# Ledger of designs, part 42: designed miniproteins, single chains, continued (5)

Each design is a single chain, and the fold is of that chain. pLDDT is the mean over its residues in the fold that is shown.

## One batch from the design tools (miniprotein)

Design m17437
Fold by ESMFold2-Fast:
Structure m17437 (fold): chain A 78 residues (1-78)
Amino acid sequence: MRTTKVKPDPEGRKRLVELIEKRLAEVEKRLTPEQRPELERARELLAEAKALPDDDMRSVTLLTAAALTLIGIEFELK
């Protein structure tokens, strides 16, 4: 069961990163040249999030921004 305590959890963060990386790979396969700059922004956001400690709230914020960028690209791909 999920913990109710708010504390650093590398495993939870790692799973979120893996989910975003999977979505990024799927989007990259279907990407048009016009959307490449947006995909690169998602990659940069993910890389910045991965560079931060897992106990840094900014890491979660950057992961969320990367996920939203990927959702935007997916939506444009129809």
Scores: mean pLDDT 73

Design m17438
Fold by ESMFold2-Fast:
Structure m17438 (fold): chain A 82 residues (1-82)
Amino acid sequence: YTLKLVLPDGKVVTFEGETPEEVAEKALEYIRKYLIEVEKFDEEKVEEWLEKIREGIINTLEAEDEVEIDLGRVIELFKIEI
């Protein structure tokens, strides 16, 4: 299972694992740190938002083996909703 994370600057970070849960955990921890440490979003709100997307990521990986996430798009949506 593979997840590709596209950063706002166009850089791609790849996460791989033997289970959807393993890949989701690696990617969500990276996103969590980025949103808190780089974007300076509130930790509690970031945690709540990540829980909403965790299930979607796992379901996509189970169906497709691969998923791509545009973190720049995610950041824009997060700023609008949070």
Scores: mean pLDDT 78

Design m17439
Fold by ESMFold2-Fast:
Structure m17439 (fold): chain A 79 residues (1-79)
Amino acid sequence: SMDEDAQIVLEVQKKGIEVAEKYKDKPEEEILKKAREEARKIGEERGLSPFQIEQLQKLAERVAKLSKEVGAEEARKQL
């Protein structure tokens, strides 16, 4: 449903910020890799297709990168 899709998107966005905050002292490349891995886990747990999982991974990377650049608090305001 649309409500479930919105919930999954928000969960992935929040997880991307959490990953960037947890690994703040690591290189951006490592942060993006971890964000991608967490989004994959969420998508697999929810039974999503490979295409949908790839879109969530791209979303997690974008949000983690934003959080790395502007900080977790500011990134959360932009969700």
Scores: mean pLDDT 87

Design m17440
Fold by ESMFold2-Fast:
Structure m17440 (fold): chain A 62 residues (1-62)
Amino acid sequence: MKVTTVEFESADPERAARDLIRLAGAELVELRRLSDTVVEAVARGKDGQGEEVELRVIARRR
């Protein structure tokens, strides 16, 4: 399984994380609020070979 970590800033971290996961074609597995300004999301999908890929998103409030 391939694991990719993406970190970015947004005015709405939770919405931005969900939007990124949707655009990537992945399924949201877990979303947690680590603090008032930081959200961590874990999503899973498949690559072009059908291999499972995990996407980890850390979004911070700007």
Scores: mean pLDDT 79

Design m17441
Fold by ESMFold2-Fast:
Structure m17441 (fold): chain A 71 residues (1-71)
Amino acid sequence: SSSSQLKELYDGLAAGTKALIKRIKEGDVTDATIIALKLFAGLLLNSPIPSARKVAEEGLKAVKEAEKKRK
């Protein structure tokens, strides 16, 4: 069902967002990593799951910190 597929999508996006946040915290501030995190976190913000949306917000915060390091 579309509901089950959406849950799997958001679970995958949350895992990917966490991995990208870890990469940025470890010093990976490349365009590719920042763009990927923006896309993953942006999609994850649409999740009906509150814990997933908090991961998305953490991802967007990590993007802002990475962008500051590049400026």
Scores: mean pLDDT 82

Design m17442
Fold by ESMFold2-Fast:
Structure m17442 (fold): chain A 140 residues (1-140)
Amino acid sequence: MEELRKSLPPLVQKAIDLILKAVEEYEKASPEERRKILVKLHNEVDKLIAQASPEEAKLIRLIHDVVELLLQAREENTDEALFRAALGIYLILKEVFPKLSTEDARKIALEFYRAIRELSLTEAVRKAIDLVIEAFKKSQ
């Protein structure tokens, strides 16, 4: 998993580090501070996207979108919300990576569903990012 991240372009690695730091702060924060953390994260990620190549920008946006889906599903913490998040990642992966097999996309979505249900928030986000990187590499 660490080796997968190390093979990514520097701007993508920087985006992952910003997201993980923001999620660690978010998990410890009050509900009011959580909103401020997400707004700040969105602005910092947008600045990296503006500097990135088209391929880097695509991967950064995908990672950010998947993390946002996970955070929303975890806040609602219902079986329906968690299932919708897993379906959302499946649809996004199939759209963003058309060469990704349906079987691989289903497996990744199922692993994402298990992670958001069973892991701490920060560990679920870390696992979700690794799953997006796996999808990216399998689609090449």
Scores: mean pLDDT 85

Design m17443
Fold by ESMFold2-Fast:
Structure m17443 (fold): chain A 65 residues (1-65)
Amino acid sequence: SDFEKVYEEYLSLGFPEKEARRYAAAKLYLDGKITMDEAIEKAGFKDENEFIAEVLRVKTAEKMK
């Protein structure tokens, strides 16, 4: 799946497992490839607020590349 591919990519870059999973979920959501509910479930976010905070973090990181 797209999630597993992106997750493995971030693991290969040295991200810790939990952070790689969360980053991958936020990235795929920003790319329109998964829903918010799928992203929260796949990465184990506690609620939408925690997920939105991660989305904003990832969006900022992607702009800095």
Scores: mean pLDDT 80

Design m17444
Fold by ESMFold2-Fast:
Structure m17444 (fold): chain A 69 residues (1-69)
Amino acid sequence: MSEVIRAVYRAAVELGVPKEVIQKAIDLLEKKYKETGKVTREDIRKAMLEAGVSPETAERIAERAEELV
């Protein structure tokens, strides 16, 4: 798993996101990483939104993940 994806997982856990929602978002990000070799802040936000996280929480996860890398 990339360092960025691990940071996203940690940030989501810290912010109290349910495990099933985190797993869906992580699966989307892993697919993106396998296809492009990178995960951007916008990719993190979009994956979280698609997994059912609110826009406000998705942005907080993206911000916190950047701090953890």
Scores: mean pLDDT 83

Design m17445
Fold by ESMFold2-Fast:
Structure m17445 (fold): chain A 68 residues (1-68)
Amino acid sequence: NAFQEELDRAIEAMKLATEVLKELEKEYPLSGVELGRVIGRAFAAADGKSKEEVLNEAKRTAEELRKQ
């Protein structure tokens, strides 16, 4: 069932994005809007990637926002 496979993937990506958000909040003083943007990118990157890879992408995005 392609729908169930996609749903399971989305749930796992959402769980991963939530964990990444918790770790990111400890290191980066981001606003709610900036956190939303970072999590959106992390969620998109979560497909087929490990938590460490997603966290690294989120940190890279946070650094870009800080640099602005």
Scores: mean pLDDT 71

Design m17446
Fold by ESMFold2-Fast:
Structure m17446 (fold): chain A 61 residues (1-61)
Amino acid sequence: KEKERELTLKYVAAKLRIIGLQLDLEWAERKGLPPDVIARIRADLENEQKELKKIEEEMKK
């Protein structure tokens, strides 16, 4: 049990979620899904990117 280890696991998990959302966004854009659906995926992606940045900031402590 170490803080650095916990942060590393959170970082990897956040990266995987971002990759999944990026794939969902690309698929939705290619299929021409409604703008509200695309906007929701983009908002989720931005939120996950913000969380990743917070984790990176904590890891540099």
Scores: mean pLDDT 81

Design m17447
Fold by ESMFold2-Fast:
Structure m17447 (fold): chain A 63 residues (1-63)
Amino acid sequence: SSLDRVIEEIKEVFREGGGEVTISIDAAGNVQLDGTLLTDDPAKREQMARRLNRLVGRLQEEV
């Protein structure tokens, strides 16, 4: 499903950053991410943050 694909892409972003993430969705459909980006490269952190913002937005639309 589209939801499963977006979840996998979010996990992939954190995996590329050397970390892990827990994704939770509350009863109101709000998406919460609990994870750490371990990269020390400011350009990579900015790129990952932009990608995560897009993916979280898409995930909230699917829920």
Scores: mean pLDDT 73

Design m17448
Fold by ESMFold2-Fast:
Structure m17448 (fold): chain A 80 residues (1-80)
Amino acid sequence: SVEELAQALVDASSGRIPRELAERLARAVAEGDEEALRETARQLVDSGLGHLADVLADVLEAFGYGRHAALLREVFAEAR
């Protein structure tokens, strides 16, 4: 579920990702909204959380969102 994915993102980041951004990311992948995923990923980088790219992508892959995990890594790489 979106709630379970959001919780897993917060837990995997040791609480470093704000819950609001985790919920937005979880909703974007669940709805297949690539634009919202890109926007949320850019906000994470702009917030100084670019170092969490692999952690967040691994959670998305574990939940079956491998395409979105790859897109997340791409956005984080483009911002470096």
Scores: mean pLDDT 86

Design m17449
Fold by ESMFold2-Fast:
Structure m17449 (fold): chain A 89 residues (1-89)
Amino acid sequence: SMAEIEALRAQALEHSRTEVERQSVDSLTAQALEALKRAGESPLNARMAELYLEILRQYVLTLAERSQEHIEQLVALVKEANRLRKEAG
């Protein structure tokens, strides 16, 4: 999964057009790696790791396709990750 996160980061950077998009890639990658590091601590942390991997996959699609549908799917995943983070805190 670390290798998959690094591969998705590379793909997202390839499709990035702006500094804001590149900063989002770095931020999401850092969150995915942190979630992966903690995945073994609880089922909730394991689900967080899965969600950040899904967010990175969806962000690659969003940057590549630039469609409203992919943007809406990305927003839904980010909202779910934020909800679980609030439950964990």
Scores: mean pLDDT 84

Design m17450
Fold by ESMFold2-Fast:
Structure m17450 (fold): chain A 86 residues (1-86)
Amino acid sequence: SMEKEFLEIVEKAREIVQKVLEGKANPKEKKAAEEILKIVAEVAQQLQKLNELLERGEMSEEEAREEALKLAEEAAKKMKEILKEI
């Protein structure tokens, strides 16, 4: 399922970030963590924009949900590609 794949990617991303915090990460894992954190920050900014459009009545709740799911899927795909390189 999409939810299961998303959770597995998030858990792997968390494990890499945790390795960096513990000082156990190699240079590739450190770079991967930095790229993952950039994706997380970008997703947060886009979700904020969607919330603002929803609050202004410029987007329906259904449209906002669809865009949020698309954003999550695109983020998961990017994180999966980063995780393959380490």
Scores: mean pLDDT 84

Design m17451
Fold by ESMFold2-Fast:
Structure m17451 (fold): chain A 70 residues (1-70)
Amino acid sequence: SLPKTKEEALKLLEKVSYKYRNDPSLSKLDGITFLKKAKHIQNELNKDEYDEKAAEELVKLAKELNVPID
């Protein structure tokens, strides 16, 4: 499910980052593209107001890396 709070979204971002660093099968995902997307999402989530659109982008990225959302 979609993260409901900034804290939940940041926890998911950490799981996504961990998966990327520790999964050697991610050769199909361009590393530069991944890091650019992850930094964009992190910057949006660090704004004063919680951005649900950034959370949606994070969920899409998690699905690309087969990271559980639950």
Scores: mean pLDDT 73

Design m17452
Fold by ESMFold2-Fast:
Structure m17452 (fold): chain A 86 residues (1-86)
Amino acid sequence: MQKLISRLVGEAIRAIGEAVQAELVGDEEAAELAREAARLYTQGAKLLSDDPSNKELAEKLLAEGEALLERARARLEAFLAQRAAA
């Protein structure tokens, strides 16, 4: 349980950092996806802190957040590639 909470918090901090990076280069869509991932991770951590029986839901939120963060990364990569080609 403590390991999952620590992972969710760590992933939330990472996602916030990636959102800031996307904003700084002007990719608002990638930034929004990364912010949504951070929100899901934070929600999962809170649910586990409130009640350990929420473990399955927290694991689902971790997986959903990871999928959103992968989409944010792919979008940012495409955005930067388009800028490099211009």
Scores: mean pLDDT 86

Design m17453
Fold by ESMFold2-Fast:
Structure m17453 (fold): chain A 73 residues (1-73)
Amino acid sequence: MEEELRERHRRFLEDLEKLKQIDMDELKAILEKLGFSPDKIETQAKVVAFVTRGLADAARSFEEALVERLLKS
């Protein structure tokens, strides 16, 4: 159980790190496909990247706190 939890935690952290490596050109292409105005796409992409990285950091902190409590309980 403890080893399995630590291994799952490591994989989750690796996935979050990959999520933070946002390809801005790919993101802009997605926003264009969703019908965003070309003159707004760069600003929207920056906002989405900022929010996504913030959410990934929050998820990381929450996951670390949960795993620590589970292992200490």
Scores: mean pLDDT 76

Design m17454
Fold by ESMFold2-Fast:
Structure m17454 (fold): chain A 93 residues (1-93)
Amino acid sequence: MAELEAILKEGKEIADRVIEKLKEAYESGLLDKLSEEEKKKFKELVEAVSRAAEALKDAVDAGDLEAARKALEELKKKAEELIKFIEEVKKKL
């Protein structure tokens, strides 16, 4: 029973990290310096993270431990892709 709580806690930590990185990008004006193609990619990555977070919440709310584990792995993957994109764009500026 502690397993779903641990998964939810880890998911929250990932979400908090993504929010922090998005806030830094917004406040630094980085998002205003993106090309149209980079803006499109950024939007796709943000939508992917949001979808993964919804899937995790749905799995936890359903009490489905296996679905929650899978959703957490997907959230980790999508969050890493978004953070990597932000860091790569930051290095090019």
Scores: mean pLDDT 84

Design m17455
Fold by ESMFold2-Fast:
Structure m17455 (fold): chain A 63 residues (1-63)
Amino acid sequence: MEQPRFLFGEKGSPLSQEEIDEISRAVAEKYRELRADPSLTLEEINARLKAFNEELVKKALEK
């Protein structure tokens, strides 16, 4: 039986709506945190957000 919160092989998000919402919230909070750091450029903020989002998606897919 497929996991109710996971659609393997889907080109869209293989995550549940709840997981997508949690990741979106975490990314938004991370963006606010990074924007509060005056030493970071917009390019660095975007790179860190991309890495953070990819890590959260990977962790959700592994659990």
Scores: mean pLDDT 69

Design m17456
Fold by ESMFold2-Fast:
Structure m17456 (fold): chain A 87 residues (1-87)
Amino acid sequence: SEAAVREFMEMLEEQLLEYDKEKVPDIIRFMHIMSAVRTLLRSLGVSPAAERRIVAAIRDIFKQSLANNESAEALAKRIGDELLRAI
């Protein structure tokens, strides 16, 4: 639901800010974000085919965010906007 995605966005933003404080490497952040996204999609009953498309889109968002040196807030918003569009 939209409410579940919004709650996920807030949690993700807080988690990414903690990663910034702890200077967590980008590859570890990527792994944790992808795991969290898959867990959310499965909890929402998203089909395996839709999960594959959404995960691929989120992966591209993460790569673009890193290339653009975007903030934790901007990354969380872009991921959330994609999830809201896709579900």
Scores: mean pLDDT 84

Design m17457
Fold by ESMFold2-Fast:
Structure m17457 (fold): chain A 82 residues (1-82)
Amino acid sequence: EVYEKAAEALKKGDGSKARDILVEAGYTEIQAAVAVAYVGKDAPKLSVEELKEKIREGIQAAEEAEDPMKVVVDNLKKAREK
């Protein structure tokens, strides 16, 4: 449900509202920022289900990482080198 509300905000192009929805639900500001970044600029073109999956992936990465920004950097580096 929370991911669905955040996904709907992102589909409307409102990343700030999506971040606020996640923070109100108990996620940290960093977790919310990582989740929004995982969706990217094409958010309004994705389905709500695709957006929910991207948000879930971002939150999972932030939760598992000691440094969530390092996880993002490492993933970008691996994709670029592969």
Scores: mean pLDDT 70

Design m17458
Fold by ESMFold2-Fast:
Structure m17458 (fold): chain A 61 residues (1-61)
Amino acid sequence: MDEEGMAKAGEEAAKAGDGAAAGTAGYQSFLNGHLKAGRRVAEAAEKEGLKRAAEIARQAL
């Protein structure tokens, strides 16, 4: 599994305002043990105001 690829995809989705893609990427990152990637995606979602996406990502914890 490409941890950096998942982090990048989630960050790009968050910047584009795609909360569903960002939340899913963060959730899958945390679920697969990629804690740094999951945090990066959740933080990107929070910075873009996608609070629900950040919540979804953190539910894997």
Scores: mean pLDDT 80

Design m17459
Fold by ESMFold2-Fast:
Structure m17459 (fold): chain A 101 residues (1-101)
Amino acid sequence: PLADAPLRAVLVALDAAGRIVGEEVFEADSLEAALARAEPLVERYRAAGAAAVGAVVAPRDVPDEELRAVAREVAAAVAAGDLERARALLEEMLARLEAAV
């Protein structure tokens, strides 16, 4: 509904020991565009041997440190097999996107 609302996406990839092996930050003009860009990056890190990848999207005005913290928490939840926690964190960020529109 809003044209060209600037979004920021953060991806964090962890190894089996919970160590960060990759981190990506990029901007997108829509949630759909952000997901389309994130999907091949997630697959690339998984193919490279990452144990878990967390990806979050938020309005550009959300602090970078907060986005990185949420992305790391999503990756840790995925690594632990806690998909409900990962989903809850992603739903919280989606609610912030909806509030910013």
Scores: mean pLDDT 75

Design m17460
Fold by ESMFold2-Fast:
Structure m17460 (fold): chain A 91 residues (1-91)
Amino acid sequence: ADELIERAVAEIEKILREAGASDETVKQVVDTARKALEAAREGNDSLAASYKTATALILVGEGIETNNPALFEAARKVLRIVDEADAELRA
């Protein structure tokens, strides 16, 4: 489970850096994505959903503030990775 979460987080970090996210945003999104997956692993669906929402809002917010539309596409990819990892943790 921890290895799966760290693998998902590493993929997320790579996507964010390629999209031009700041180091601060990468760190925040990695933290919220990890917390979403940890909540999913523990069966806390409400907490997992909250952290997934926070992840999306952080990326959309920076995309708007920095006028970087690549971060909107990155948000879509990051949420897909989180959802796929969530499903794998529950299998």
Scores: mean pLDDT 86

Design m17461
Fold by ESMFold2-Fast:
Structure m17461 (fold): chain A 85 residues (1-85)
Amino acid sequence: VELPKLSEEELEELRERAKELALKVPGVDEELAELYGEVVRNIAEALNAGDLETAEKLEKLLNEAMKALLAGDLEKAKELFKEAV
């Protein structure tokens, strides 16, 4: 079964939804929320292309950034998200 590829419009919608969800988290500013949305979009784009290796690398960076965020290290979280963009 071939999973339907997301369109560019659906990728943008996913980015916006991820940003809105991130903004609901206490301590997340606009810049961090935008970076989170871009990373989520990039993971979905890699999956659309069948590039599982890139998707896995981006997911690892996302997980490390989330660990930094939960530890209160906003600067490290932003740096890790920027690497994933």
Scores: mean pLDDT 78

Design m17462
Fold by ESMFold2-Fast:
Structure m17462 (fold): chain A 103 residues (1-103)
Amino acid sequence: SAASGERQNRFVEHLIRIAGRMLGLSEEEIEEWLNAVRNRDNKKVNDFWQKVMDALGLKTGEELLAALLRWAREHDPEAFRELAEIMEISEEELLAMVDELLA
C-alpha cells in the first residue's frame, strides 16, 4: 500500500542519515542521498549503500544493517528511537534484532 511504501521510505531515509553521520558526511551530502530515495532513484540509493559497505569493509546488507543500528544505538540514540517508532516496535525489540544480526 501507499502507507507501507511511505513507511519503508522513511525507514530507508533514517538509515541513510545514520550512515551519513557515521561516515562524517555533511548535511548537504546527506540531503543529496535522501533526494535519491524521494525520487525513487534505486540505482543511486544502491550506489550509496555500496559506498557505505566499502567504507566499512562489509559484504552483505545484513552486516550493513547491523553495523548501522549498532552505531546509532551507541552514538545517535535519538535516531535509534526514531527507527523503532518507524518500525512500530519498541527500542528493546530493535535492540534484540541488532544483537541477533551481530551474533
Scores: mean pLDDT 81

Design m17463
Fold by ESMFold2-Fast:
Structure m17463 (fold): chain A 89 residues (1-89)
Amino acid sequence: SDQEKAQRLALEAAAEAALEVAATLPDPEKSRRVQELARKLREAVEAGDLEEAMRYLREILEELSEDPEALRRFVQLAKARTIERLEAA
């Protein structure tokens, strides 16, 4: 469905945004956890498991919730990347 296509593009964008934000995190342990979650999110999307992908997205948001600036950058970047993917589709 068009909704499922939009959801997949948004989740792919979120994984990409999470990797970019993770690289800027000062805590190397948190950076590593966010990178791992972003990879798992991408893998779940590629496997068509949108429920698992949404769970990994939630875990990324929880990890970033301790850093309001990182969370804000993640949300803004994920939104921008989603719009780019929707316009290219």
Scores: mean pLDDT 87

Design m17464
Fold by ESMFold2-Fast:
Structure m17464 (fold): chain A 100 residues (1-100)
Amino acid sequence: SMMEELKKLGEEFIKLGEEAIRAIEEGDLETARKLIEEGIKVHKKIKELAPDATELINTMDKLLLALHIAAESEDPRVRATAIEIARRLAKEVRELIEKL
């Protein structure tokens, strides 16, 4: 069903996000960028499959932005703050997927 596919894509997105946070914390920015790119592709598929899932789509977009800031920022304090925001947003995305 469409909802089963949406849940599957959502779980894939969360796994990519959690792996990206870990890669950033380990200083593996090349892996982090690749994981963020894959997350963008999954987010696009979710938006095409369920365009009316506005809260989920917007929360995922905010997570991708936080991950991008964390991966690309040269300021350690900005990076640390972006990681904390990404962790919170990842939890929010997981909770939204579980409610589907």
Scores: mean pLDDT 91

Design m17465
Fold by ESMFold2-Fast:
Structure m17465 (fold): chain A 63 residues (1-63)
Amino acid sequence: MEEEEAIRLAKEAAQRVAKAKPTAPIDSIANVFKNALIDKGFSEEVANKAAEVLREELEKLTA
């Protein structure tokens, strides 16, 4: 459940970020997202997995 929620948030964040066409590197965006999830109470393991999903989705959407 928690991992599923974090992954859903990652996909939603990727859509919002891609629409904004950011100038920041994808890795930087993923790292900020990971830290935000940890601050929200997600485990580091779950936050890392979600950040990887965000990175992959952003790479697809910003091609």
Scores: mean pLDDT 79

Design m17466
Fold by ESMFold2-Fast:
Structure m17466 (fold): chain A 88 residues (1-88)
Amino acid sequence: TDKQYILDAVDEIAEKFGLSEEEKEELRRLVNEAPTVDAAIQRVYNFIKEKKGLPTNPAAVFEALAGLTPSHRKVVLARSVVEFIEAL
């Protein structure tokens, strides 16, 4: 499936987290190569964690999202990718 909504958010994510142009391109590659939307979100989280030292417990965040249907999660993530990543 197209992960375009995450890719579209990469520039905003890069600006908010102070990523370099090289890091921004690497993030786009990681998202594009991810086999699923969930994998793409996990890759974005791990990348930002590595570069900026964010909290290391993605399981708690995925548990919080477990109450949403898969389709609803994708819609919410499409509109709030940056907010979800910042909450992680």
Scores: mean pLDDT 61

Design m17467
Fold by ESMFold2-Fast:
Structure m17467 (fold): chain A 86 residues (1-86)
Amino acid sequence: RREEIKELIRRILAILGVPEEEIDLLSEIATERILADPEPFLDPATRLSNFLRLLGVSEEHFRSLPPEKQAEILRLLDEIQALLEA
């Protein structure tokens, strides 16, 4: 599960345009924080804002992405939530 969540976070970071050299460290840090306190990431209505805040990404930046990329990030967050609830 840890490696599965980390890989999903890496995909989200890549879609957000985070430099490849930063993705490994940021995905590790984000995975550890989410696993230590999963509650903010279990509500579909608030998990996006909580996740973006964790990564230091503004909601304005997220909204500037093409709709297809926004939808892909939301789908990846659904997969992360399912793994956290399992």
Scores: mean pLDDT 83

Design m17468
Fold by ESMFold2-Fast:
Structure m17468 (fold): chain A 70 residues (1-70)
Amino acid sequence: SEELIEHAKRVYDILSKKELTPAERAELLREVSNIESLLNKEQALQARTLIGKAYSMSLEELIEELKKML
């Protein structure tokens, strides 16, 4: 889904910042919630685990792994 990919890109962009403002933390939580709303409960848990590992992967790798869940 293009909508899922767009939210994933926003999450990745926020996570690439060294310091997050309260507004950026709220945006991160909102974008994660938006991703979860597009997935079933099992897929949402897998997506949260994947996002937690995003620090060790490229944006391309993150998108490829998210597509495998669809």
Scores: mean pLDDT 76

Design m17469
Fold by ESMFold2-Fast:
Structure m17469 (fold): chain A 90 residues (1-90)
Amino acid sequence: ASPTTRKLAEELARASFEGDLERAMELGKRLVQASPSGADADTAALRARLKAGEMAQSLDPEAREKGIQVANEVEELIRRLIAERDAKSA
């Protein structure tokens, strides 16, 4: 992934860690738009999820659960946005 895509993935992980779903969704949309192919966006989504998991490991159980939940929701959103983009380009 490009440096820009990686930076967006890291910011997405932070938003997920903070439990800010609205910000995480916006960053997810930007990540999909910045990726020229679905494969790059999928890879970036996975990296963002892994980063969110790392950040959550040292937190209280409740905060960790919320961080993981937001990361899962964002991964689903990114997959959905990729599918929408591909459908619209037909």
Scores: mean pLDDT 65

Design m17470
Fold by ESMFold2-Fast:
Parts: structure tokens; C-alpha cells; sequence
Structure m17470 (fold): chain A 61 residues (1-61)
């Protein structure tokens, strides 16, 4: 009973950790796109849109 309960909690924790890792990757992608747009005015609008999309995906997780 106790060991089965711990295993179920560990599986849920691993799933939560995977989601957190994915969110971090999306946030880092958004940050990188924002930096690219700031350095290159020609792609600023496109980079801002891509950053917003990445953040929206992170929120949907």
C-alpha cells in the first residue's frame, strides 16, 4: 500500500517535471526571439509574434 502510493506520486511528479521542463524551453525560445528582434529591426515584428506564440504554448501546458 505505502510503496504503491509512493510510486504513483513519483509518476505524477515525473510528469509534472516534464511539463515544467517543456515550459522552460518555450520561455527560453520566446526570450531568444525577443533578443533577435531587438538586434535586427527588419525581423522585429516577426520575432515578437513568435515569442508571443511560444509563451501562449507554455501557458496552454
Amino acid sequence: MEEERKRAMEEKQAEADAIAKRMLELVQTARRERELGAQNPEVAEESQRKAAEALAEARAL
Scores: mean pLDDT 78

Design m17471
Fold by ESMFold2-Fast:
Structure m17471 (fold): chain A 56 residues (1-56)
Amino acid sequence: MSAEEAGKRIGEAARAGASPEELRAIGEEMVAQSEGDAARYARAVGGAAVRDAEES
């Protein structure tokens, strides 16, 4: 899976109101389906989306 695909899927879930737990699960699945730079990007974007969803 490409880095752009990973970012798009996590972003779509976040906009749809996915919970931090759901976003974390999606991010983990994206990392598992990716390697190299795409995996690193999926980890970063997933973490940022979870943080934003948990924002107080």
Scores: mean pLDDT 70

Design m17472
Fold by ESMFold2-Fast:
Structure m17472 (fold): chain A 85 residues (1-85)
Amino acid sequence: DPAREREREEAIRKFKELVKERKERIQEIIEKLKQQGVPQEKIDELKKRMLEGLKTFVDLFLNNLLAQGEITPEEAEELRKELLE
């Protein structure tokens, strides 16, 4: 179905923008914490937790598309790499 394919592509495009915005927000938070004199070890742990949250967000989106048969496992792996790397 061409309409369904187009809807899927649009959803993926919008999700890529959301991931990009979240990555930019993480960097802004990290820089602000550095400016506030938060210890580097605390900043590294927080960054790790925020990146783990981003990975969970991406995996939930991709798993939903996989469960609905909208993408293949290979397409999901490629998208995951693009979004997180």
Scores: mean pLDDT 85

